# Designs tried in a protein design run: designed miniproteins, single chains, continued (5). Part 85

Each design is a single chain, and the fold is of that chain. pLDDT is the mean over its residues in the fold that is shown.

## One batch from the design tools (miniprotein)

Design m18947
Fold by ESMFold2-Fast:
Structure m18947 (fold): chain A 78 residues (1-78)
Amino acid sequence: MEDMLEEILERHRDDPAVVLVASARLKLLHDPLDPRSTEYGELAARSARKISTSLETEREQLERGFRVVDEELARLQQ
């Protein structure tokens, strides 16, 4: 799971909605006291700020991000 989410982050690094969803999922896979959890949380926060400056609604961007991450995870599990 973590390796698949890291691949999604690398592939979609220029899409802040995908980065937000993937980094949030990675944060939840780690203990809150793990430095990686903090790093993923900071990445999610930076991506959320980028989304807020877009002409697309935050909802539409997040729906796209969730869809892409779910589709990529399903593909990588095959």
Scores: mean pLDDT 75

Design m18948
Fold by ESMFold2-Fast:
Structure m18948 (fold): chain A 80 residues (1-80)
Amino acid sequence: MIIEVEVAPGITVRVDTESGEVEVEIELDIPEEIKEKIKEIIVKVARELLKENPDLSEEELRALLKEKIRKALEELSETL
């Protein structure tokens, strides 16, 4: 199953639940170094979520991806 969700304005995550592939699109005008950090955090969080919750519905997975990624990005912003 492929899930696509906008986790924050200008940040879209696409996850393939069968392969574990995670794609991140950032449409924000921010430094490339920050984009790379955001992508790394999102990929890590999404992979961990899929590993821990393999039997979630599409709606539950979208909600958890949005919640977990937003929390991780907030933690990242505190260190920047």
Scores: mean pLDDT 78

Design m18949
Fold by ESMFold2-Fast:
Structure m18949 (fold): chain A 87 residues (1-87)
Amino acid sequence: LEDLIEVLKEGAKEAEELKDWYTAGQAYYDIGLFLRQLGKLEEAIEYYEKAIEAYEKALKDNFGASRSTLQKNIEKSRFNLKLVKEE
């Protein structure tokens, strides 16, 4: 999992440099999910927040995914963020 998280972090950074906020958001969400599985709850919170921010940027740019898909991913990220804060 740690090796996969590092690969995802590099992918997210590359997506951000390309302003591909949807891809960056997906990568940050997966990083948060894997960090949560490892019990790294504070880091998981950070990456869920990064995912939400990236999806919100994608919504403003109207690129990379439909508005409904982005809204669903934002809601999913916020739900998981709430759950991990309660752990």
Scores: mean pLDDT 81

Design m18950
Fold by ESMFold2-Fast:
Structure m18950 (fold): chain A 79 residues (1-79)
Amino acid sequence: MEEELEKLKKEAEEAERQYVSLYSATEISRAGTEMSKWLTEKNPSLEPDYQRSLQAEEETRKLAEEARRRYEELKEKIK
């Protein structure tokens, strides 16, 4: 039991690190998307880049949400 708890704590620690990293990445992606929007208003040829930034932001957000749920599940198993 103590050995299993130790493994769960390590998994929770790793899941927390992944969640924090992905959350930071979503904030960076949002800033990039806002910059792409501003550039696209001045140069319409950049519209495809803006759309790709929106898709990348959405994908990163989904990964962050999955990592958050995994972290929460591990915390519940520990206590």
Scores: mean pLDDT 79

Design m18951
Fold by ESMFold2-Fast:
Formats: sequence, C-alpha cells, structure tokens
Structure m18951 (fold): chain A 84 residues (1-84)
Amino acid sequence: MEEELKKLEEEYKELSARIDRVQATLDAAQRLRDKYRELGDEVGAKIYEEQVAQLQAQLDSLTAEYDEIKKRINELKKKIEELR
C-alpha cells in the first residue's frame, strides 16, 4: 500500500505540472484570440477560439484525472491509518 501511495503521489505531481503547462498555453491562446478580435481580424480570432476550446477540453480531462488520483490517494491513506 505505501508503494502504491508513493506511485499515486508521483502521478499527482506530474499531472499537476501538466495542468499548469496546459493552463499557460490556454492563457496565451486566449490573449491571441482577444488581440485578433481587437484588430477586427475575425478569421484570426476564430482560429484561436478553436484552439482555446481544444485546450479547455484537455484541461477539463486532466482536471478529472487529477480529482480521481486525489480520491485514490485519500482512500489509500485511510486504509493505511485503519491498519495501524
């Protein structure tokens, strides 16, 4: 159980870092979308709107995985405490 817990904690840290990277990319894409909208370039704005939608979907998926790993970590910690 302790080895399983360490593995999940490592995956949780890696997933957190991945979420941060996708969030930064999403923020950059949103800024470019807004910039092209201000310039009146609807075609350019549309391209970045699609990228924002794709990145948001990726972020939502990663966040769901993050929540599931957190649940598993909490369940394993509870089992370890119950066995003490």
Scores: mean pLDDT 84

Design m18952
Fold by ESMFold2-Fast:
Structure m18952 (fold): chain A 80 residues (1-80)
Amino acid sequence: AVKQQVLNEVVQGVNTFLASVEGDNAFLKSVRNSLAADPAKHLPLFLSEENAQILLQDPELLEEATQVALKVIDDYLQQS
């Protein structure tokens, strides 16, 4: 339900970002490391304000969304 909608928006937002970067793997690794170091600061950038607030109020969802976002980025980097 609501949590799955937040996770889906994270996946869509990250994929949109990856498409916009077009093979700047050094920059992408920098973004990946920043997201891993401070997910509460960086994950909201991929979300609507409403879903960002839902994410930040739920530590378990924040952890799950962080792992999902990092996996999407890491999978892209392995294929590039």
Scores: mean pLDDT 82

Design m18953
Fold by ESMFold2-Fast:
Structure m18953 (fold): chain A 87 residues (1-87)
Amino acid sequence: SMLEAVKRAIGLTLRAIGEVLSGKPDEAKALEIAKEALKIAKENPSDVSLLSLALNAAKLALEAAPDNEEVKKIVEELQKLLKEAQK
């Protein structure tokens, strides 16, 4: 459901914050968070609020892994999806 998707996106945001605050961020965990955020976004491509939550989770994952090119690409894809959903 939409509510379950929102709960998942909030959970990803909290996990990403944990990685940023850990002092030893795990790049593989950051990438996993970004991939799950992108999956939620692709499953809900017209939901602006959910896309915004997913983008914020991926941006936090990028803060935890700033040199990870795959996480950067996911943030770029999420930005495109959000722009498209905003019409």
Scores: mean pLDDT 86

Design m18954
Fold by ESMFold2-Fast:
Structure m18954 (fold): chain A 73 residues (1-73)
Amino acid sequence: SAEAEAALAARLAQLAHARSVLPTLSPEERQALIAALEREIAHLRANPPPELSPEQVAQLIAAYEALIAEARA
């Protein structure tokens, strides 16, 4: 649905912004970001947004996991 697509796009845009600021973060800020992203993944798995399909939730979780991998590198 258009609503689901808009919700997914908005969340992906937030992640793209977080990725853009990664080089400016201290090691402590990177650790805090990783912890926050891991909590968001846990929340998405436990309480998936009703506007998103299971496939869209999986796509969003994969995007969070990719950002965590970049933050750890």
Scores: mean pLDDT 86

Design m18955
Fold by ESMFold2-Fast:
Structure m18955 (fold): chain A 73 residues (1-73)
Amino acid sequence: MSMERLKESEERSKKYSPELQKVMPEARKEAEEVRERASRWMPPERAGELGAETRGQTLGKALKKKKEEEKKK
């Protein structure tokens, strides 16, 4: 049941910083959108890899952007 998976997700999110917790849903959504778009013109397996790479990059960019923002102020 999704409720039990949600509880597992909550336990995992406690291991992340509040900033990471905030950007995780956005990064996942972006990755899914990229995968959906890519699957239109490339094999599903490759589209899945692109989605996973995008998620990692989105998380990295979000963290870097917050660090840069702190630097500017």
Scores: mean pLDDT 64

Design m18956
Fold by ESMFold2-Fast:
Structure m18956 (fold): chain A 89 residues (1-89)
Amino acid sequence: HMKEFTIEVTSPEQWDEAIKKIVEEAKKLPEGTLVELTVEYTDKNGNKRTFTDTLPVDKEELEARVRAYADGLLEAGATSAKFTLKYPE
C-alpha cells in the first residue's frame, strides 16, 4: 500500500509553496526511495492533461527536478495544476 500527498495550485503565486511542500514530504523518506509524482494540469485551451514520473529521493537535487516540471508547465500555459506524490509506507 502506498501513501499519497496531494497539493493543488490555482494561481502562479502558489507554485513556489506547492513545490516546497512536495519536496519536504519526499525528503522525509530515506534517500534513494523511489517516489511517483503525478501532475494533472489544464492547458491554455482548457484541456486536461496528466503525466507521471518516478524519481528517487535525492536530498540535494530533488527540488531542482520538481521546479523543472513546474517551469515546463508554466511555459506550456498551465495556470493551475494538481501534484500528487505517492510513496511506500
Scores: mean pLDDT 75

Design m18957
Fold by ESMFold2-Fast:
Structure m18957 (fold): chain A 85 residues (1-85)
Amino acid sequence: MAAERVRAAETAEEMRRLVAEAAEAANRALLAGDEERARELAADGDEAARVMEERAAAGEISEEELEAGWRAVAEAIAAGAQALA
């Protein structure tokens, strides 16, 4: 799952991409009407974001890079919610 890939990621760029991809996957599931799958994918994305935050706290990525990654995740999730409204 995305969380494991983020834990294994070798660069901040890769971590941000993986977290954003997980959020987009959850968004696509919502748009497809699969709410259960969307929930599972969103949970994986949340876990991936937590791993990224832990690695940032360890000094592996900058605070700016962490915030950029989290913003991408939040925007993807918000877009999915808006599409269902």
Scores: mean pLDDT 73

Design m18958
Fold by ESMFold2-Fast:
Order: structure tokens, then C-alpha cells, then sequence
Structure m18958 (fold): chain A 83 residues (1-83)
């Protein structure tokens, strides 16, 4: 459970950094990579919660990964509209 929560946090953070890069560069491929990282983080967070549904760490990790994925999706949408 802890390893999956850590992976969810790491992938969520990667999604946010790639989303920032996509906005700065206008690169759709970086935006797609950001969304892929965010979605992978959400999957890891969901697996962490499934293993220990009462864990506040697992729930926080899933929430953080979800925020990362959401920001990545917004960034990709903005980049696609701007292109």
C-alpha cells in the first residue's frame, strides 16, 4: 500500500511538472505525456486505496494524483485550443 501511495504522489508531481512544461512550450506531446503520468498516478492511488480503504495516506495520494491529472488535462486542452 505505501509503495503504491508513493508512486501515485511521484506520478502526480510528474504530471504537474509536465503540465507546466506543456503550457510554457505549447507542445501537445508534452501535454499528452502529462495526462498519461496523471492517469497512471490515479491508477496507483486507486490500487493503494483498494489495499487499505481506511488509510488517510492512500486517500491523500489518490487525491494528489487526481489533482495532477486534472491540471494535466486542462493544460493539454489549453495547448490544443491554442494550436
Amino acid sequence: ALALAALAIALGALAIELARAAIRTGDVEIGEAALAAGRAGEAAGEAAVALDPASPVARAALLFAGVGAGLAGIALGVVKIAS
Scores: mean pLDDT 83

Design m18959
Fold by ESMFold2-Fast:
Structure m18959 (fold): chain A 80 residues (1-80)
Amino acid sequence: PLLQVDESDPEEVIEALARELRADLEAMERAGTPPEEVQARVDAWVAFLDEWARTLPPELRERVEEVRRELLERAERILG
């Protein structure tokens, strides 16, 4: 009975972030956001994910690394 009442399940948080990052990039692409602003957003998210991954258990860290890779692949497609 280890119940965390003051924080979300880390696995659910990772999946929610993956969806949010995908939606954010899709919205930026649809809005015609300048490449420099897209790059700045991606850089900020990559930095956040890298810092957060260091605080997580190995199994969750691997999922965060997958999210980071997917973010970079999508960003490369948008930035060309």
Scores: mean pLDDT 77

Design m18960
Fold by ESMFold2-Fast:
Structure m18960 (fold): chain A 73 residues (1-73)
Amino acid sequence: SPLEELEKETDKKLQEINDNYKKELAELDARIKEENYSKQEILDLYIQMTAEYLRKIGDVLQEYFEKKKKLRA
């Protein structure tokens, strides 16, 4: 069904965003160990990265709800 395919595509996109976020966090942690960052700079980097992650999740969910409405119209 088109709805089942949409749910599968949405789950895949959310999983990819989650996997990329975990990878980016690991890369940031490695970079922090090699670089002379202040505590404030470290905090700002984590806030920025987390904000982008949440924005991407929101975008995927918004697209899901918009496409779901079109499938029921």
Scores: mean pLDDT 85

Design m18961
Fold by ESMFold2-Fast:
Structure m18961 (fold): chain A 64 residues (1-64)
Amino acid sequence: LDEAAKEAAKKAKELIEQGVKPSDALDEASEEVAKETGEDFTKVAEKAREILVKEGVLKPEPPP
């Protein structure tokens, strides 16, 4: 899961650099990695989002 999330975050960053909207980039990268690894899409997307927020690429999610 952690390795899948890192790969998804990396792919999402590349898409964002190409002008894809951050949410779309995260979804596309997470779906591709989840398909390749067999991990749950939602878990990959959540962990990848945490990585991108820590790296300053995405804004923190508002509190629930």
Scores: mean pLDDT 75

Design m18962
Fold by ESMFold2-Fast:
Structure m18962 (fold): chain A 107 residues (1-107)
Amino acid sequence: SIDDLFDRIVEGLKNGESPSSLAPLLREFFIRSLGENADNGQPISSEALAHLIYGIINESTEEMKDLKKYGEIAREVGKILGDHTVPLRDVSMETFEKLVEYILENK
């Protein structure tokens, strides 16, 4: 399930698993969480991915939820994605590895 995949990613992050190990799981989580928009060739916004990443970071730490932190995550996710017109399915695995690295640095 999506919840099992989320829990697996959070546990992997807490245990210091590598970006190359977690990137395929993060990609699958985004595809399942965003549904039709992930597969139909429509561009996915960095803000939508930032929302999912914000949830992962907050579950991976005992940090207080903060709108300022959300805005910071959205900005950094946008930088990592670069091209906001690319559908999620066409985002490279190397980009997902960078997203995992960002999460690990900010958990």
Scores: mean pLDDT 72

Design m18963
Fold by ESMFold2-Fast:
Structure m18963 (fold): chain A 74 residues (1-74)
Amino acid sequence: GSMAELARQARRDAQIQAYLDEIKEANELVKLGKEGEASGDPEAIKKYQEGLDKRKKIFDDFLEMSKRAEELEK
């Protein structure tokens, strides 16, 4: 392919990787928060809530993007 095609693919791959890294971070916060919730650690409870909020935002953003993509294909 052309250099422009390779550059576009590299940008898409970078965006996907950033998105996956954000999901991984949110899941790690939920895991740490859940483990600490059993011990009554306030910091862990806060991390659990932050992780849940991040996961919800990621999910809501994904659903919105999916709906827009579907409308564009109609």
Scores: mean pLDDT 75

Design m18964
Fold by ESMFold2-Fast:
Structure m18964 (fold): chain A 66 residues (1-66)
Amino acid sequence: SEKEKLKEELRRLSEQGVRRAEAGDYEGAEELSRKMQELIKKALKEGIITQEEADEILEEIGDENG
């Protein structure tokens, strides 16, 4: 599903962002965070996910990192 594809893509970007931040590449991590925000914004606009689902996905990804 489109929701599953979005979740997988966001997870990949989040994992990359964490690795960049841990390596001291905060600019690279911020760029990946911006890409994640754009993907979520587009998915919300297209009705692929709801605001609540977007929050849940971000929280799940965040829990894997913190």
Scores: mean pLDDT 77

Design m18965
Fold by ESMFold2-Fast:
Structure m18965 (fold): chain A 116 residues (1-116)
Amino acid sequence: EIKLTESGGGTFAEGSSVTLSGKISGPVELIAQVSWWMQRPGEPKRHVASIDLFTGETSYGAEVAGRATISYDKANKTLYLALADLEKSDTATYYIQAVTFLGEVYEGEGTEVTVV
């Protein structure tokens, strides 16, 4: 029922910045928290950033702290991730996850970022 659609991936220069977006559709009122996760080739999935949709509280993974900003546009039901000072280690597929008040987890198909 909840659908997450990421966009904004592509190939980017080292030292540049990118803003990824994720459209949320379906019953967003059931969602407690949304987050960005990344998975580098051959590595486990890592937490990037989270936002509580009711309180606006944010949290960030240690690797991206100071470089990442998460924000949510309630009117457009769109989650954003701004990443500054891109490093080659930021090359990954980036996923949105949504967690409902019942603890159900939904994940999008991902958007691929390559840093060259």
Scores: mean pLDDT 87

Design m18966
Fold by ESMFold2-Fast:
Structure m18966 (fold): chain A 94 residues (1-94)
Amino acid sequence: VAQQARQLIQQTLQDIPTMSDDQMIQRLQQTRQQINQLASRSDDPSFRTILNDISDSIQSIIDDGERDGQQARASAIRFLQDTIATIDNFIAQS
């Protein structure tokens, strides 16, 4: 599950810089849905908590994006980069 989450976040990070604001919001919504599915399939309570926190943060970025797409894009890129590091740290400790 952790490796699938990492791949999903990495792909989302690669896609976002080339997308329009509307496409970015749709991509973030899709990524959040997939993260929620991974959380529901995770038997590790600690990793499920990480995935739920990721989902909540993505929703916050989506909400911000409805007001300021450029600022939301910068926040999304930074958050996704930090999220990859968080998942990598979890994998290394597991």
Scores: mean pLDDT 81

Design m18967
Fold by ESMFold2-Fast:
Parts: sequence; structure tokens; C-alpha cells
Structure m18967 (fold): chain A 80 residues (1-80)
Amino acid sequence: SAALAAELQRLASTLGYDLSPEQAAALAARLVEALGSEAAARETFRRSVEDSYKTRTPLERVLSRRTGLPLAELRRLLRG
């Protein structure tokens, strides 16, 4: 959804990831597909952002571990 995409974009920006609206929408759709719901996608992304900040690990690596999605795919979605 547009609301989820906007929320992911705002959360990613706290770590210095400048997602376009199109990248955020693609990421939101992919996370919903992988996790089964918007609520699961939102919670997983928020926890991933928090873990990335605390551990100083790139967001794409934390998301890959939590979602099972390929690192290369998440890197493209987050970094262009």
C-alpha cells in the first residue's frame, strides 16, 4: 500500500537510505509477499532498522536474515 511504502521510506531515511517512492513501493510489495501481511512487513522492517542502527550492520543484511530474501535483491531495492 502507499501508506506502507511511505512508512518504509521514512524509516529507511533514519539510516541514510534515500528510497524513491517507486523503490519504497517495490520494497513494500516484496516484503508483503515474503511475510504474508502488511502488519508483518511493517514490524519486520521496523525491527530491522532498529537492529541495523544498534549493530551498525547494513539494513539489507539485517532484512535478508529476517525475511530470507536474497541480499542482492534487497541491496538493489534499498540502494538502486
Scores: mean pLDDT 88

Design m18968
Fold by ESMFold2-Fast:
Structure m18968 (fold): chain A 60 residues (1-60)
Amino acid sequence: ELYERGRRIGEHLAKEGVSPEAIRDAVRKVAEAQGLSPEDVETYARGAEEGAREAIEKAK
């Protein structure tokens, strides 16, 4: 599922030091380039941002 895939990508990139905002923007751009619908793009980007934020909070 797009949300869950995004969340995993966000978690991985956050552990590499990328900010949740940069991850969201990068994932949105990639999803748009792949021709996903606007709703799917936002689901994917939201999952990535949330996964990244969760990983950062857990690492504190």
Scores: mean pLDDT 81

Design m18969
Fold by ESMFold2-Fast:
Structure m18969 (fold): chain A 80 residues (1-80)
Amino acid sequence: MVRERVLEATEMAVEALRKKGKDNLAEAVESTTKALLERYPDNISVAINVITALILIAQKAGDEETAEKLREAREELEKL
């Protein structure tokens, strides 16, 4: 469950970055997130920190819609 939520959040951020032409950054985000999920697959604190970083990335890319969806995903994870 935690792993699936982080993967969904990562896909949203990666899509936002690719739409802005930031393919190298999108690849780095995807690679880093997969490595963290392999090392800490069920760690809620790590998952919350990853989604928080993705929110900041979406905001800096100018995609407020994706940032808001990521904030909602983080709030649902915090309720677990």
Scores: mean pLDDT 79

Design m18970
Fold by ESMFold2-Fast:
Parts: sequence; structure tokens; C-alpha cells
Structure m18970 (fold): chain A 70 residues (1-70)
Amino acid sequence: GAADRKRALEAALLLGLKLGKQIEKETGAEVLSVSVEEVSDDKLRIIVETTLGRHEKLLGVDDLLAQLRA
């Protein structure tokens, strides 16, 4: 439903921000942008752009919703 989709998008953004912070801590790179791309109804792509390059992670909506339940 629309509510679940909204939660999945928010979870993806939070994961992207967390991933960016981890990359900064581990590599010393600077995060330039964090975005979420809607690939399909069931899949979201997290994109983290840094001074050292672009990082992408593909996640299922169901996996994101499962993380919100934990």
C-alpha cells in the first residue's frame, strides 16, 4: 500500500545516510550526495556519491519493511 511504500522509501534514505557515514569513517572520503532511485514496485536503489566514487545498493521493498519491524 501507499503507507508501506512511504516507509520503504524512508528506510532506504536512512540506510543510504548510514552507508555514507560508514564510508566516510572507513575511507576518509566525503559524501557528496545520497539519493534513492525507484527501480520497480519491489526494488529501490540507494546511491551514495563520494569524492572517491559512486556506491550503489539494490534492496527489496520487503527487506526494507522487515528491517523497520526489527
Scores: mean pLDDT 80

Design m18971
Fold by ESMFold2-Fast:
Structure m18971 (fold): chain A 88 residues (1-88)
Amino acid sequence: LVEKAKEAYKEAVKLGTEKGNELADRAIQEGLSVEEVVKRLREAADEIYQKLKEKYPELSDETIRAAAALGYGEALKVFQKKLEEAKK
């Protein structure tokens, strides 16, 4: 269980990083509004949760939600960093 939880956290970080990069690139290229960014971030959080639940059905919902929250946090971090770098 501990090893599977570690794998889920790593997968969540990977998914969050991918989603954060995609959203930042689109925000820069398409000029997305704050409302559209918030909507896409919520969609990314839901997608991470569903993918983790499907891949790790043996893990508790609490563990899956914790992993998804970590992934969402990584998406936000990557998104903000890319926007700051584009401003420079």
Scores: mean pLDDT 81

Design m18972
Fold by ESMFold2-Fast:
Structure m18972 (fold): chain A 63 residues (1-63)
Amino acid sequence: MTLEEAKREAMRRAAVDGGDAFLAAPSHRATVEVEVDGRRYRVTVTTTREGDELRTEVEAEAL
């Protein structure tokens, strides 16, 4: 799995969890730890509602 695949997987997991979060707050943050080729990465996905659009920001850091 590449780092880009890991980011996509983290975004998908954040989307599943974030549905109910928008009932209580306009933004939701999810953090997922993934291993790529023996290296661990922390991927943080922040989803913010802007009107009828969702903005997603993805940050990855090596552990």
Scores: mean pLDDT 68

Design m18973
Fold by ESMFold2-Fast:
Structure m18973 (fold): chain A 61 residues (1-61)
Amino acid sequence: MTPQQQLIQQLLDGMRGYSREYSREEVERIREEILADLSKFLSPEDVEELRRRMEEIIREG
């Protein structure tokens, strides 16, 4: 597993935790902040993949 894959997994696990503690609106805001920051380091394709996975987690609760 690459360091990038480990970071992505940690972010997804964090989003699950945030969904339990915060409102949907707050979690959406956190998601956008994370994606904006990561867009400086990740390819557009990787950012879109991460966005989809985060949306799925938020939707599932």
Scores: mean pLDDT 77

Design m18974
Fold by ESMFold2-Fast:
Structure m18974 (fold): chain A 103 residues (1-103)
Amino acid sequence: SPIELTSMAFTLLAYAQDLEEVARRTGVEAAERAAEAAREAAKRVIEGDLEGAARAAEEAIRYAEEAIREMEETLEPSPEVEEAIRTLRNVREALEELRRKLE
């Protein structure tokens, strides 16, 4: 339904904002790329391109996983880094759930 698609798009934009804040705070480019992919998924949902939305969501998941790996390997442990990794893991799980609804 149009209401469900609109709700899904806003949810994807919320995930993009969380990912963008991680990128802004940590400087990890993969988190910014995840945010861009989540925004693309939202755009595709609004356009009714659910297959394109699923592909963009998969890209966002992949970049979120890359960001987690990079942070664990390259950044000094701190409460801020731990919080950022937690946010990335939460958004990744939420994107995986949403992707299942798309296919």
Scores: mean pLDDT 86

Design m18975
Fold by ESMFold2-Fast:
Structure m18975 (fold): chain A 130 residues (1-130)
Amino acid sequence: NEAMRERLLRIARVFEERGNLELAEIAREGAREGLSLEELLDRLKEKFPDWSPIGFMVLLYEALGYSREEIVEKVAEYLKKLGMSESLVEKFKELTKNLSFEEIAVLASAIEYLLLNKAPESHLEKLLND
């Protein structure tokens, strides 16, 4: 419980330092209420319904100090679980080498949206080649 509270307060600090004051306040409220990371993600999705859970997860793992490689692997495994092909996952990993964490969050959110809406693989190919 105390360890989780400290994690949520670190997330709040990172959001605040980046100027994301509303996200920082939500994380601080979550820490005060003793929320888990999953419960915080649910609350963020409720307040920002246009953001995917994976998009928030990328930003939260960055705020917690996870490495780029660790975050990319977690995202890649989740996208594979949603039905993304191995070849497109490898292309995604290659693209992330030159992207900021915010850009990775946006790209992962777009891929999640296409996969959840069962878009043809050609739509994912176009997204990853543009």
Scores: mean pLDDT 79

Design m18976
Fold by ESMFold2-Fast:
Structure m18976 (fold): chain A 79 residues (1-79)
Amino acid sequence: SRRELWEQIRRLAEEALRLLEKDTPESREKAREKLLEALEQLERLGYTTLARDLKDSVESGVGLRTLAEGLRRFAEAQL
């Protein structure tokens, strides 16, 4: 369901935020993986253009915390 996809995005974004707080190369890479999974769910919800643009940000590694916070807030607003 759409609700389950939004709950998954929120959970993945929260996990990414926790990983980014550890501030190690390994935790940063795991955070990227979680954010890419969240963007996959966002694309399944029909936000194809947004998911593509955010994927570019994840791949660049710039603003990962801001992106994760944004995804968490966006998902919470949909629940």
Scores: mean pLDDT 85

Design m18977
Fold by ESMFold2-Fast:
Structure m18977 (fold): chain A 70 residues (1-70)
Amino acid sequence: SPSLELLEEIIQRLEQGASVSEALELLRQSTDPSLRAQTKSLERTLSSMSEEDAREYLLSWLRLRKRQLE
């Protein structure tokens, strides 16, 4: 699944030190309308957090979403 491959890539990049902004940009490039809609909600949630808190939240969200697509 292209969505599954994208989520795996984003998780790896975040674990290697990529920014939350970089991860969100990759999510916006998804061809999955559901994932794009969820990304808009996620961006609103993360905007109130520090970079560190947003990173941890995003990683947990991505890992959960990945498991749901497997």
Scores: mean pLDDT 83

Design m18978
Fold by ESMFold2-Fast:
Structure m18978 (fold): chain A 99 residues (1-99)
Amino acid sequence: DVVDVILEELKRIFNLTPEQEEEVRKWIEKYAKKLKEAGLSDEQIYLILLPAVETALKADSEEEREKKAQETIINDIRVLGFLLGDEEKAEEVVEKLKK
């Protein structure tokens, strides 16, 4: 499961407490589900969510953490769409994520 793979990598990098692990798991599950419903593969979800959660965990406040994570996910999706020549599909994924 891509959620477990991402969580184990983050635990290795950040030495998460049990409470932090539970919060991070819920966040990853929420966005992984939305991205899977949008048609992304487990490999694509891993490449998008891992750097986004890593960026969020380095933020100085909880409010900034959520904002930076979402901005990073959206930016990564748009960059991927541009590089693959499918910007329309990327924007469709972004809109599904925002719901």
Scores: mean pLDDT 75

Design m18979
Fold by ESMFold2-Fast:
Structure m18979 (fold): chain A 72 residues (1-72)
Amino acid sequence: SNAQLEAEIWLALALIAYGIGKATGSKDLSFEIRILEEALRHARSLGDTVSAQELEEILKEARDLQKKAEAA
């Protein structure tokens, strides 16, 4: 379905964006966090529990990195 394809695209984009942000040591991950949150919303809407769990774990990591950057 179009919704399933859309969810797969958002998941791929979120993982790529976060991977780049983390690799470059970005001090502002606001964009990456927003894309991860959108991907999580789509995964949850489809009942994709595996992708949702992975995205929740990545979001926790991204938010922790953002807090460390803000504290430095």
Scores: mean pLDDT 85

Design m18980
Fold by ESMFold2-Fast:
Structure m18980 (fold): chain A 96 residues (1-96)
Amino acid sequence: AMTPEEAVAEIEKKGDELAEKVRQAALNDPQKGRELAKQSIEEIKKLAEKYKAENDYEGRLQVTKAAFKAISKVKKALDEALREYEERQRQAQENA
């Protein structure tokens, strides 16, 4: 059985991996970045749902908090990458 600490570690690792993939995708294609972010959020939610220890309220709370932090990290990576994409496009337009 997965411990709360193991579940949190898996969610944090997955969140970091997905945030970086979303950042890279959005920097190349904003639309693909947005779609990948949506898919990444759903994947994080599914990972958190695997932790269902009925007698561990504190562990469930920690897993839920880790999932919200991972989702926030994905959203922040998307927002930052979209701003960088727009700035790069603006600079390319001015230097053309």
Scores: mean pLDDT 84

Design m18981
Fold by ESMFold2-Fast:
Structure m18981 (fold): chain A 80 residues (1-80)
Amino acid sequence: SLEDLEAKLKELQAHLDRLNAEMSTIKAEREKKFKEDRKAYIREKIQLHNEVFKFNKEAPKLSDEEIKQKEAELLRKMAE
């Protein structure tokens, strides 16, 4: 009947409204996570930059063996 079809349409609309609310929540969580991951990445790169800067300052006082070991460590961190 027409009444049954109208009832079914209302149920589908209510379901769609619930899905749209869930999507909005997930999108907000994704945006927050993306911003947090981006901040963490930037912090990691700043820390690595500071380690390289410190190494360059100390390098003239280090032995060739110490330079090779420290360079290998920094290159490993850069590859991560």
Scores: mean pLDDT 82

